# Designs tried in a protein design run: designed miniproteins, single chains, continued (3). Part 76

Each design is a single chain, and the fold is of that chain. pLDDT is the mean over its residues in the fold that is shown.

## One batch from the design tools (miniprotein)

Design m10630
Fold by ESMFold2-Fast:
Structure m10630 (fold): chain A 84 residues (1-84)
Amino acid sequence: SLMERLKEEAELASKVLGVGKGGLADAIARMMFSSLAGAENVEVDKGENPTVTVTNPKTGEKKTFPADTPIKEAMEAVKELMEK
């Protein structure tokens, strides 16, 4: 049961941003957003409810994602933000 729970948690972690939680998931999420928007436009809040905020430098528009946001949804939203 422990092994199946660990696999489920690992799969969930790989499907959500995990930003602000530390470790590889946090690092990967930061790298992915930095590649789309530029590292200077990605801000991580490690508070009680960890979030990542991405800013479009051309429009000043910001979008904030909780750490439990699915990676696919967050990436699609950032691409839409950066297309403006």
Scores: mean pLDDT 69

Design m10631
Fold by ESMFold2-Fast:
Order: sequence, then structure tokens, then C-alpha cells
Structure m10631 (fold): chain A 64 residues (1-64)
Amino acid sequence: MKYASVETLLDLLQQQPNPAPWLRYLIEQQAVSIENARQLIDLLPLSDDDRVALLQLIEQLEQE
């Protein structure tokens, strides 16, 4: 799978009516880096609940 830039993913996700499940899927499939996922969480117009859930997913996957 070709890695897309944060800008490309942001543009695609902003076009979705609910970007949170799409971003979760990309994180779970390792299609986006943890650092890029954190940037997308910050840039996307997410609800507080969705933001917290995505950050918790990242913490579970982060081995550092």
C-alpha cells in the first residue's frame, strides 16, 4: 500500500460525513504512521469522544 501524505489523507477524510471511523481503520491497518495519525486527529473536525477514542487506540499501538 502506498503511503499518502497527511495533506492527501486530510483532504480525503474531510470529504467523509464522519471521518473518525475511516481514520480508525487506517490506523488499525497501519496505512498511516502514528505521528501522521496524531496530526490528522488534531486537524480533523472530530468530536471530543472520537478524538479521545482515537488517541487511546494510538496509545495501545505505541510500544515506546
Scores: mean pLDDT 75

Design m10632
Fold by ESMFold2-Fast:
Structure m10632 (fold): chain A 95 residues (1-95)
Amino acid sequence: MSEKYPEAAKLLFQGNMYYLQGLRSSGEKRADYLRRASDLYFQAADIVSKTDPGLANGLYSVGYLLLSQAYGVAGDDEKAAEYRKKALEYLDKYL
């Protein structure tokens, strides 16, 4: 991916940094970092989707998984479940 999509690779690197900050944090700060990581994964997926929709499905899956975790940490179990379902739907399209 990174050799074809340098802009997407930079977004994913930054998303991974926010994910790691999330792991070092708790409560509202963890949820905020996970939401930021999710947003960066969605931005990367949008770039990739123009030429490689299959690969983009994998990135959308991770983005929705991170968003599900963020809402779970925030105590919004209904939204966490909704986004987990979307993550699995995109994973099925990627596989």
Scores: mean pLDDT 87

Design m10633
Fold by ESMFold2-Fast:
Order: structure tokens, then sequence, then C-alpha cells
Structure m10633 (fold): chain A 68 residues (1-68)
């Protein structure tokens, strides 16, 4: 869940690329938006890494562009 992922991120201080890819496979666009914002705030992933993870997770190019 988002809560479990954020708990793991809090323990490490960031979300990993694998965690972002897993979370962005979620069907709820509100959850995907929250994951992108949290990953962006942590600053461990580049904009390109985050975009590629989102596309790999099943987000459209239009949805990805809406967030960055």
Amino acid sequence: SLEEAFKAAKEKGYLTLAEVERLLANEDPAIRAAVIEEARKKGKLTAEELKNAAIKGGMSIEEVNKYG
C-alpha cells in the first residue's frame, strides 16, 4: 500500500526506483500522482528516471507530462 511504501521510505529517507516502479503500477491516478510527488520531494531520482519508471509502470505519456 501507499502507507507501507511511505513507511519504508521514512526508514530509508527516500523511495528507490524499484519502489516507485511498483507503486506507479497502481490503477488509481490519485495514488500515482502522490507517488510521483513524494519521489520528487525526496530528490534521489532524476526527472528522467522518474518519467521512465512511470511509463514502465503503465502511465501514459500525457499523464507523465502532467506531473513533470
Scores: mean pLDDT 70

Design m10634
Fold by ESMFold2-Fast:
Structure m10634 (fold): chain A 91 residues (1-91)
Amino acid sequence: SEDALQAEAEAAAAELRSLLSDEVLKEIEEETGKRVKELAAKGPVSLDQYAQAVIEAAEEVLKKSGLSEEKQKKALAAVKRLVAAQKALLS
C-alpha cells in the first residue's frame, strides 16, 4: 500500500540520518545531482536511471567518507530501501 511505502521511506531516511552526518548526506545529494545532470543531457531520465544514480552516488561518497565498513554497508542498504520505496510511490 502507499501508506506502507511512505512508512518504509520515512524509516529508511531516519536510519540514514542516524548513521550519516549532514555533511555526508549533502555530499551524496551533490554527487547524485551531478550524475542526474549528465543523464539528463543525453535525454529523459527514467525512474530506474534516477534510482541507480542515487545508489552509485551513495556508494562512491560512502567509500571516501572514512566510515567503518559496517556503517557503509548499513547506510548503503538504507539508501537502497529509500530509493526502492520512492520509486514505487512514483510508479
Scores: mean pLDDT 87

Design m10635
Fold by ESMFold2-Fast:
Structure m10635 (fold): chain A 76 residues (1-76)
Amino acid sequence: MEEELKKAYEKGYEEGLKLAETEKDEQKRQDILDAMRAALAQLQAQAPFDSLGVKLYEAYLKGFEEGLEEGLKAKE
């Protein structure tokens, strides 16, 4: 389980970095991030308390947000 969460985070981080490189429109990046956050909120509302799928998506989204932030800082 912990190993799976780490892999989900790392995958998210890499995809966040890629979005920072490929999408130069700040509004489009924000729209993507907002859509992902909305999907997580919906999943959390419908899932069992201990859902592995929810935890994996949370780890992925955290990685994605941190990767996107880091990728944007690297361009400053």
Scores: mean pLDDT 78

Design m10636
Fold by ESMFold2-Fast:
Structure m10636 (fold): chain A 87 residues (1-87)
Amino acid sequence: REKAKEEILELVERAEEEAKKLDEEARKVVLDYAEGVRKAVELGRFETAAIGARSAARAALELSDSEEAKKVAELFEEAARLAEEAA
């Protein structure tokens, strides 16, 4: 379980770095979701983290059609998958 937290947080951190390349509106929304996912993971709320990560991925794709947004979405979908497996 501790390894799952570490792996999910690493993916969220990578998604946050990629999100910095997005337009300001998309970046703010995605980073807000990322903060929620991070807090949920730290509290062991993996189901909540998975929902938040999928929401972040959708927000990135809805607010931006860039290659950077696709990378952000892929990272959050991977984080969501790991969170679902840890739940």
Scores: mean pLDDT 83

Design m10637
Fold by ESMFold2-Fast:
Structure m10637 (fold): chain A 84 residues (1-84)
Amino acid sequence: RESQIEGLREAIEEARELLERARKLGDEEFAELVERQIRALEEAIELIEKGASDEEVMAVIEPAVQALQDYAAAHPELARELEA
């Protein structure tokens, strides 16, 4: 669906801005997790364009989202940035 790909591209733009902020903070671990999310979102777009199932798309996105959620749970100050 066109709107699904559009939403993922918007999420990639937001994640790239977040990556710049993470690098300014000197949080290398957070920056690495954001980079992984960007790669997962780019791969998800390619899968959707190839007609992959929702299960295949989620299998790529879910680990990156889980890693960021786990990091946010351990770092409550960063959780506010992820929610913004």
Scores: mean pLDDT 77

Design m10638
Fold by ESMFold2-Fast:
Structure m10638 (fold): chain A 59 residues (1-59)
Amino acid sequence: SQKTALQLTSQALQQIGDVVSQEIAAKQAGQWNSQTQAQVDKQMQQVTDNYKAQLQKAD
C-alpha cells in the first residue's frame, strides 16, 4: 500500500541519517580510514536492502 511505502521510506531515511552520523563521528574522532569507510558502506547497503525487501513484502 502507498501509506505503508511512505512509512517505510521515512524509516529508511532515519536509518540513513544514523549511518551518516556514525561517519561524521568517526571523522571527528580521527578514526576515518578504509576499514571504517567499508563498515559505513556496508551499513548503508544493509539499510537499502532491508528497505527494498520490506517494500516487496508490502506489495
Scores: mean pLDDT 82

Design m10639
Fold by ESMFold2-Fast:
Structure m10639 (fold): chain A 84 residues (1-84)
Amino acid sequence: SEMPSSIVLPTVRNAPAVALDLANSQKGVYVDPTAKTNPYRAVVLQDGVWHPVGAFDTEEAARAALAAATASVTSFRGGAYELV
């Protein structure tokens, strides 16, 4: 069972790709093309696990909610970062 040699990662950077900043590895906004509504999803990394914040109709709304959620998650959950 051999794999074909024509395998390449589809890195199609569309216009909303600028909203897709998961390279930050702490939080980010990505677009889910399979979602008919609210394709812009915001996620945050907490306790080494990606925690979904929510899904939004616009990129700006997702980014705004992400910023607020990041602060809320750290203070609301009470997990203080003691990492250098």
Scores: mean pLDDT 55

Design m10640
Fold by ESMFold2-Fast:
Structure m10640 (fold): chain A 74 residues (1-74)
Amino acid sequence: SLREQILAELSREPPRFGLLARAAGVSVSTLSRLYRGELRVSEETKRRVLDALRRLGLESHPAGLHLRIALSEQ
């Protein structure tokens, strides 16, 4: 499933964001830079990422939690 493919990508070291970015409707660069703490995002981008993590059940995944924390600091 798409969710299983996204989980496999996020479970890599470092995480891969291609499929999650596509599911959230944002660029891979946006998620990668957000994950590294290098980017502040718009409220629209924040909502899209959070909604995708919630819908895909990825909020408790280490990479998903990391992204949620990065977004909460903005």
Scores: mean pLDDT 86

Design m10641
Fold by ESMFold2-Fast:
Structure m10641 (fold): chain A 81 residues (1-81)
Amino acid sequence: SLFERFLETEGGKLVESTINKYKQEIADNPSEEKLNNALETIDNLKRLALRASPPEAWEEINRYFDGAREELKKIYKEKTS
């Protein structure tokens, strides 16, 4: 897909690295502030990706970023329970 090809670019690698950095930071020292900042960043990246993309890519973009949000929330919950 076009989105899978994007993830292989330098921009896509930066998006993945940013998400992975947040996962690591929350896993190492969880805080509600860190989680909220990470979720806001993901929501902003999703909004920009949707705006820059044709409608045919939107379902895949939504799935990717929504998945990242749920993974971060899960990590936070597991580390704080």
Scores: mean pLDDT 84

Design m10642
Fold by ESMFold2-Fast:
Structure m10642 (fold): chain A 98 residues (1-98)
Amino acid sequence: ADPSLRAEALDAIVELQMLISKVMDENDIPDDLSKEIMKSISNTIKKLFNGDWEGGVKEAKKLLDIIKKIKSLINEDDYNKVIEAAKKVIDLLEKLKK
């Protein structure tokens, strides 16, 4: 995999995690859902470090689906930022699929 593209993917995942943490601090997100989101981020990171780009894409898509469950719990602008960040992670991981 391209080291620069891999670094971009890692930065994108970190940015997504920071955005999610901020949203959770500003809104009452159920603990179970919060835990599920954080676990999915962790799994996506593990796939990236293992060079499992196909598994990484699958996990990131699962993460996107979990994030969609919090749409009614947060402001639309914050939701759109988090969804955009998650889609960027998926796009970068798909580019790493050689």
Scores: mean pLDDT 82

Design m10643
Fold by ESMFold2-Fast:
Structure m10643 (fold): chain A 62 residues (1-62)
Amino acid sequence: MSMEEEEKRIKELEERALKTVAAGIRYRQEELGISDEQVQAMREAGEKAAKENAKEEVEREK
């Protein structure tokens, strides 16, 4: 893959993963009543995991 194709693929996978993370956070807010601080921590952890997973997935596609 070119670097541009790789970047685009990583972004697409990251966006998909972030949608899943957002759904999970919403579920926990509604069911568990977690605090705003906990929501923020989960978003940060989810964003980091999404980026790492997207990068690994693209490397596996090579």
Scores: mean pLDDT 76

Design m10644
Fold by ESMFold2-Fast:
Structure m10644 (fold): chain A 74 residues (1-74)
Amino acid sequence: MVESLELAIEVMSRLSSARQAAVLAKEAIDAAVKAGKISQEEGDELKRRVEEAAERGDLEAVLREMEKLKQIVE
């Protein structure tokens, strides 16, 4: 069960800034890598996509990458 990831997604839906959402997303990705749910390579790729989306101010893209992480982690 990945309760922390679900809470992070819920919190992000209440934020007004793509940059802040990216910080939470990277923390969730790092936690998933440490838990052995995804590889370090997969985590690095997700973090790059999240950072690029945040630079564009694209909150929807950041949330989409978090949904992908949730699907992978189960």
Scores: mean pLDDT 74

Design m10645
Fold by ESMFold2-Fast:
Structure m10645 (fold): chain A 112 residues (1-112)
Amino acid sequence: MEAEKRVEELLEEVEKGVEELVKLIKDGGSKEELLKKLGEITEKVDELVRQVESHGTVEMAKRAAERLSEMAKKVARAGVTAGTEHVPVVSAAVLSLVGGSAGFMITARRKE
């Protein structure tokens, strides 16, 4: 129950970070602002993966994978309108979210 609450809190924090990153991309934020937000998102995804691997259920892993996949799609869509200077950060964010989602699918299979 404690682990489920922590996983949900981390998912909400990652979703908030993704929404803020998408807003920065649309508003023409600086590369420095985008890199800072990417770092925050990556740290939360890494913690989320550790929590699910150590304490998560198969169902929690599947839900986390689906939610990270949805977030990756949001970043990719915002990236279509991004300036050339933003492309590396957008690509890194999508890769981090897709990597986390894939990691959760592997974890779900391992726990079955």
Scores: mean pLDDT 79

Design m10646
Fold by ESMFold2-Fast:
Structure m10646 (fold): chain A 105 residues (1-105)
Amino acid sequence: MSIKEIMEGALKLMESHPDAHIVKDLPDYAALRLPSYPAIVPNPVSLSIIRDKVKNGEIKTLEEFEELVKQMYENVLKAYHPDDPVVADVKAMYDKAKAYLEKNS
């Protein structure tokens, strides 16, 4: 299996999560009136950003891919209260993606 096929498999797994819509696109922090969001999250990552980077050949290794997924999860930890269901949902997506990468690398 190619590195690209493995990344696409991990992306499909994350995108199939019921709450994937939470991280599919960057939050509209202007509409949500979250003016501090860009200062708290200077390196924004969403599923669509990761997908575009995979499509454009910008990600060369599974390690780089895992780091982007990890950054997406860490951004959620910075932006949301620890008890927010969003944190648990994105962690579940990250854990499944990581397990998939370990089985296929």
Scores: mean pLDDT 76

Design m10647
Fold by ESMFold2-Fast:
Structure m10647 (fold): chain A 79 residues (1-79)
Amino acid sequence: IEKLLEEMRRLTERAVEAARKGDIKTAMELARQAGLVGAKGLEEAKKIKDPKKQKEAIKRIERLLEEGARRVKEAIEEA
């Protein structure tokens, strides 16, 4: 899970950087990749046997997906 969360953050940061440089195509591709990593993270989180840890992991992934999508959208709109 932690490696997937770190990969999501990395892809989102790169997408924001690409958008700010005016490379909207690369920004959208990186944002899509972050979304796919997030989807994989949700599948892995569902395998967690502890209900409390499962809910916490899902919540962390969902928050990163929401925040990442918003940041990329804002960066594209500013470009």
Scores: mean pLDDT 80

Design m10648
Fold by ESMFold2-Fast:
Structure m10648 (fold): chain A 56 residues (1-56)
Amino acid sequence: GREAAERAGRAAAEGDYEAAARYATSWGGLPFEQGLRAAKLGGSAAASAAAVAGGG
């Protein structure tokens, strides 16, 4: 669960939404479309969290 979600979030943050969707689909057995939406949301949240944490 968590590892696949992290990979999906990272891939989405890098703009690789297809890889992100594949990771999200394996994470919960979600259809590709729902996996893609989850990956985009996760990537946005991960990018925001990284920006806050990296801001020191």
Scores: mean pLDDT 60

Design m10649
Fold by ESMFold2-Fast:
Structure m10649 (fold): chain A 89 residues (1-89)
Amino acid sequence: SKTVTVKEGSSATVDLDDNLKVTVEVLGSGPKAKVKVTVEDKKTGEKKEAVIEEAPGEAELEVGGKKIKVKVEYDAKTRTYKVTIEKLS
């Protein structure tokens, strides 16, 4: 698993492994900012997207036969989203 911290109105990209790339976009501000998660299989170009509309929240995506779980938490003191990305076996 990987954890990334993303500021309100910002984005981050994380390589989970050699084949899977995850992009996290925080669209707005506060605990109800929409968090858009895109998972891409680099070999096939297949992409799946989910939107998490409130923190705390979670979503599951499946790309290339792999399940990815994304959990989001909001820190009002730092105005950041903590995003935990877990590759399910």
Scores: mean pLDDT 83

Design m10650
Fold by ESMFold2-Fast:
Structure m10650 (fold): chain A 68 residues (1-68)
Amino acid sequence: MEYKSEADKKAVEIFKKTLEEIRKNKPSLDELETLLRAAEFWLDRYPDNPELKKIYEELKKIYEEQKK
């Protein structure tokens, strides 16, 4: 996938790292909501990016599980 800037590519890599940390530690619902909103912003910017779609779906799944 093509990124418009190196900063955008780094932002996606930071999301991957954050998702790894969330899997290791129990996040708060507020943290998950913030991350979901950020992921939605990036997915709107890169709608065909498979990594962003994966990150968004993983975060959404964790958020829904945490709400139970």
Scores: mean pLDDT 74

Design m10651
Fold by ESMFold2-Fast:
Structure m10651 (fold): chain A 73 residues (1-73)
Amino acid sequence: KKEEAIKLLEEAFRSARPASVDQVPAALTAYQNALKAIREGNEEEAIKYLEQFKKLMPRAKELVDKAIEVIKE
């Protein structure tokens, strides 16, 4: 379950680009915080950082939404 969410998030990060170059540090920080929260089992923090990552990388929306669904199960 957690491993599946992490794989979806990693794929989203590899496949998508930030909306602008100025958002790269924020997108990377959200990605790292989401991974940490998923690994720690902190569902609320994981969803929060995944939503932030999705906002910063809109092209990743589909994969991030799937990761959120996996976490909520």
Scores: mean pLDDT 76

Design m10652
Fold by ESMFold2-Fast:
Structure m10652 (fold): chain A 83 residues (1-83)
Amino acid sequence: SEADAHHQAGLAAIEAGDLETALAHFEEALRLDPNHIETWLELANLLKSPENREIARAYLAKNPDATALAEAVEQIEAFFFYK
């Protein structure tokens, strides 16, 4: 699927050390499939790092139209910090 293709491209960007490109691909994967479990799991894993959370916050500030990614990041952070 197109969501799977964007997820795979996001993983390739992470391997290349380009987290901003990875976040752009994960946004597209979640826009195409809001329940794309592989993308949710990868985002949850990335956001365990405080540095990656700051990068994601900076990305979302520059890309206010990335609403699917913003919702996923908010839900993942709430899960980690809300007991």
Scores: mean pLDDT 85

Design m10653
Fold by ESMFold2-Fast:
Structure m10653 (fold): chain A 90 residues (1-90)
Amino acid sequence: MPEAPAISDDILEAENAGEAEIQSYLLDALTTKDYEEGVPKAVKKAKEMGMSLEKLKELAEKIADSMGVSEEEKEELLEAIEKAWEELKK
């Protein structure tokens, strides 16, 4: 099997490469404050992997806490995830 790139232990112990990809999308969204671009990508990947909405929200909370963002910014991220999840439910 090819070597997986190293990921930060500070973020989360990812169970597979797909979780690491989701984390990258969420980190980018928090860094750019562009939840409309990054969040839908994370949601699509989560659905492809069979990840639940609750699991995705837990990952987002861990990433937000690790980055030291405000609680308000964390709530905005979670609301964006829920909205994108509902839109992609169609």
Scores: mean pLDDT 73

Design m10654
Fold by ESMFold2-Fast:
Structure m10654 (fold): chain A 74 residues (1-74)
Amino acid sequence: SMEELQEARDTLLANLDASKEELIATLRALAGRSTDPELRAALENLVATMEGSDDEAFVRLLAEILAQELEERL
């Protein structure tokens, strides 16, 4: 839904300066309550990529890219 996309975008933007662990926990919770299968998959894929990376700048960049994609869908 539009409301779920907006919540996901706002959550990503609010947590760009958070630790990797905090961002992963937040995104997991958001994915778990999402009823939109495409949004859930995008959030789960982002979490999986973040867990596999030790590069905080790369993790932040991925979060920013997803936030921008969600913004374009709103």
Scores: mean pLDDT 79

Design m10655
Fold by ESMFold2-Fast:
Structure m10655 (fold): chain A 117 residues (1-117)
Amino acid sequence: SMEEELKERVIELLDRAIALLEQYLAGKISPEELRAGIGELVAEADELLRRALEAGLPDELVLNFAGVVLVLQQILALLEAGELTDAKARAFIALLKEMKEKIKNGEVLDLDAIIAA
């Protein structure tokens, strides 16, 4: 189904975001390479959100995709400001892993908790 396709694609996107942050923490990619990679993932996540809205998918799934966009935009903003510390990068990895498990299990993301972080 469209819902299953979009869920699979957002999980793959979260895995790519986690991998980029882990490579950054390992010193394998530069801040500029991380910024470019996260920027591409923001564009892809926004497209998935747009497709979910246009297809009239459940509000819970739309909110999950909006949460993913929000977190990736927060990472990008910190990178652009030169404020993505190793501690913040590790916190985002933990958050993205939690988001992945919740989406995979059909749970709704707590956007209020994400905004407060």
Scores: mean pLDDT 86

Design m10656
Fold by ESMFold2-Fast:
Structure m10656 (fold): chain A 75 residues (1-75)
Amino acid sequence: SKSRQIAEQVNKALRAKSDEEVKEQVDKLLELGLPEHVVNELIETRERLLKQPVKSSTPAVDNLIKLAELLEKKL
């Protein structure tokens, strides 16, 4: 499923260790048809997660996966 591929790329982008890795995952998400504004939200979410203390909550990742699934259905 394309939605599953989008969710996988979102997870990889959020876990990326470098800006180069983020760019690679972002480019793949754009190729899968995600709008640029959603991809920008992903980048911003990653930046916020990196600035948080060791306790990161999982809800942000789950919300992005749900957003990717909804967008896939509307494409």
Scores: mean pLDDT 66

Design m10657
Fold by ESMFold2-Fast:
Structure m10657 (fold): chain A 76 residues (1-76)
Amino acid sequence: DLVEQAVELLRAGRFAEAAEVLRQLGLSGLADDAEALARGEARMITQSLDPFIELLPEFAELLRAYEEAANRLAAE
């Protein structure tokens, strides 16, 4: 499951690998943000995800994993 794999990679801090999985899912905006995290850049722009993403429980968890990673990086 690519969604579960992306969540695990984001939580593990493996942002470059997470970005590749996110691109395979068609989530190019979130993938770009994950690539920025891999470079140590806490982007201040919140991209709106497709409403379809919020309708799927697994995608809600993916968004949460990203937010946790971005907040952790921003605090460093």
Scores: mean pLDDT 69

Design m10658
Fold by ESMFold2-Fast:
Structure m10658 (fold): chain A 53 residues (1-53)
Amino acid sequence: GSPSRSQVIRLTADSLRVIGDMIELEIRGQLTPEVEAAAQAQLAAIAAQMRAL
């Protein structure tokens, strides 16, 4: 079925939060390759949830 507007908005907001957290960590000099890989995995999981709607 088609995703609801609210579901798309929530998943989009979740993606933006992950990106925002990465930017904050980079500014603080705390963005390691391991943290970046974890953030990429979170974004992939959000994308999978969006595709499953």
Scores: mean pLDDT 82

Design m10659
Fold by ESMFold2-Fast:
Structure m10659 (fold): chain A 80 residues (1-80)
Amino acid sequence: SVREEVEELAREMDALVADLRAGRISLDEFAARLMELVERMRALYEEVRDDPEMAAYIEAVWRRRMAEAQAAIAERLAAL
C-alpha cells in the first residue's frame, strides 16, 4: 500500500540521517541518496494527489524528515 511505502521510505530517510550524523557516509553520498529518496516520495505524492487525506499525511511525514536532514547537513557543515 502507499502508506506502507511511505513508512518504508521514512525509515530509509531516518537511517540515512543517522548514518550522516555518525560519520558513516560523506556529505556527497548523503546528497546523492537524499535525491533518490526525494524522487521516490514525489512519485508517491503524485499517486495520491486525488486523496487529500493521504497527501496531507505524506506532506507531514516528509516535512519532518526534510527538517531533520537539513539540521544534520547544517551540523556537518559547521564541523568543517
Scores: mean pLDDT 86

Design m10660
Fold by ESMFold2-Fast:
Structure m10660 (fold): chain A 65 residues (1-65)
Amino acid sequence: ALEEAYEEGRRIALELFEKNPDVTPEEAARAAAQHFADKGYTVEQILAAMRGAREAAEEYRKKRE
C-alpha cells in the first residue's frame, strides 16, 4: 500500500538523521527512492516513500531549533 511505503520512507529519514544531522529533506528523499527502487517497488510507491522521507526530515530539522 502507498501508506506503507510512506511510513518506510519516514523511517529511512530518521535513520539518516541519527547518522548525519545535516542531511537535507531532498537527500533523505533521494535515499528512500534509491532504496525502494532496488527492491522493485512501483513508481507510485517510490514517490510515496520519497514524500514520507522529505516530510520527516523537515519535521526533525524544525525540532533541531
Scores: mean pLDDT 79

Design m10661
Fold by ESMFold2-Fast:
Structure m10661 (fold): chain A 99 residues (1-99)
Amino acid sequence: MAEVERLLEELRRLMLERLGESEEVRAEIELTLALLRAALAGDEEAVVEVALAAAEYAYARAGRSLSEAERAEVVAEVRRRFASLQAGARRLFEALAAA
């Protein structure tokens, strides 16, 4: 567990260095790290929460709000793709740990 947090902190640093430090970029980095943390932990409910937060953030930037139907669609999509997302997070972790 401590190793996962160390990797996420290194990824935060790397992304800030490469993408810059605007408020929008920082928000996107934090959402990405929260998604990876939840996926690596196998916490499907946490992945749903982060995905909804990311969708709300994107809609707010477009001057819109998510409807209940759109929220349900996001939840359904995350649940359908959870296994693939978790596998992707594990592959990324293994690749970085092996480097």
Scores: mean pLDDT 77

Design m10662
Fold by ESMFold2-Fast:
Structure m10662 (fold): chain A 95 residues (1-95)
Amino acid sequence: NVKEIIQSFVDTIEEDEKKAEEAVKVLEPVTEEAIKYQEELSKLEDPEEIAKKFEEYLKVVKDENLSDFFIGLAKVLFEKGEEFKKKVLEELKKL
């Protein structure tokens, strides 16, 4: 269920933002799909587009690869800064 997966991601980031930020400093996506996804998202400036892109990928990604896509998205959010991160998380909550 895509909505439950999105909510789980949002809750993970918001419950302990500092722990999430430290995790993304040492973790890297390992699948080619997740690496390309991270690169694609890093070029987007619209929080709504990032949220919709994440929802689209969740419809096709296998459960075993979910953590890889979570790492990719989280890295982009922390890299772009606090205000941008909050806006993307708000858009994800609307899905």
Scores: mean pLDDT 81

Design m10663
Fold by ESMFold2-Fast:
Structure m10663 (fold): chain A 61 residues (1-61)
Amino acid sequence: GTMEQAEALVEELLARFPEAAHLRAFLEREAKGWLKSGTVSFEEFRRRMEAFIAALLAARR
């Protein structure tokens, strides 16, 4: 993964789920952690992040 991919993922998630804007700092930290560890694929990491935010959306909806 790259820093550019991490930044793009955070922006895409916040564009799709603006309710998660208050979590921007946490999302950025998680993306940087993923970049440093390399333990999961970008696709798997993206899916986990999307599922987490979708759960927040469902709870507020």
Scores: mean pLDDT 76

Design m10664
Fold by ESMFold2-Fast:
Structure m10664 (fold): chain A 100 residues (1-100)
Amino acid sequence: SSELEKIKEEAIKLLKEAIKIVEDDPETKEKLEELLEKLEKAKTIQEMLEILSEAENLVNEAALKYKEQGKYEKADKLLEIARRLGELRDKLLELMDKEE
């Protein structure tokens, strides 16, 4: 599906943006880089849903850590990335329902 490929491309861009933001958090960066590698290799809606759920949770956790450190700009950017990852997950669920 052309739509599936577009969702995957958008998710890859969002993960790359998150990785750049968390460059001073090496543990979170490593986990996001592992999810990015899995996402680039993902071929099914189910695989992408699983990866995007993990990425959304990880990005939200990183945002909370930055907020606790007073790094509000980084936290706000990560929360926006998490929101957009959630929107892509909703689109994947819609595609899954249409494919039976």
Scores: mean pLDDT 88

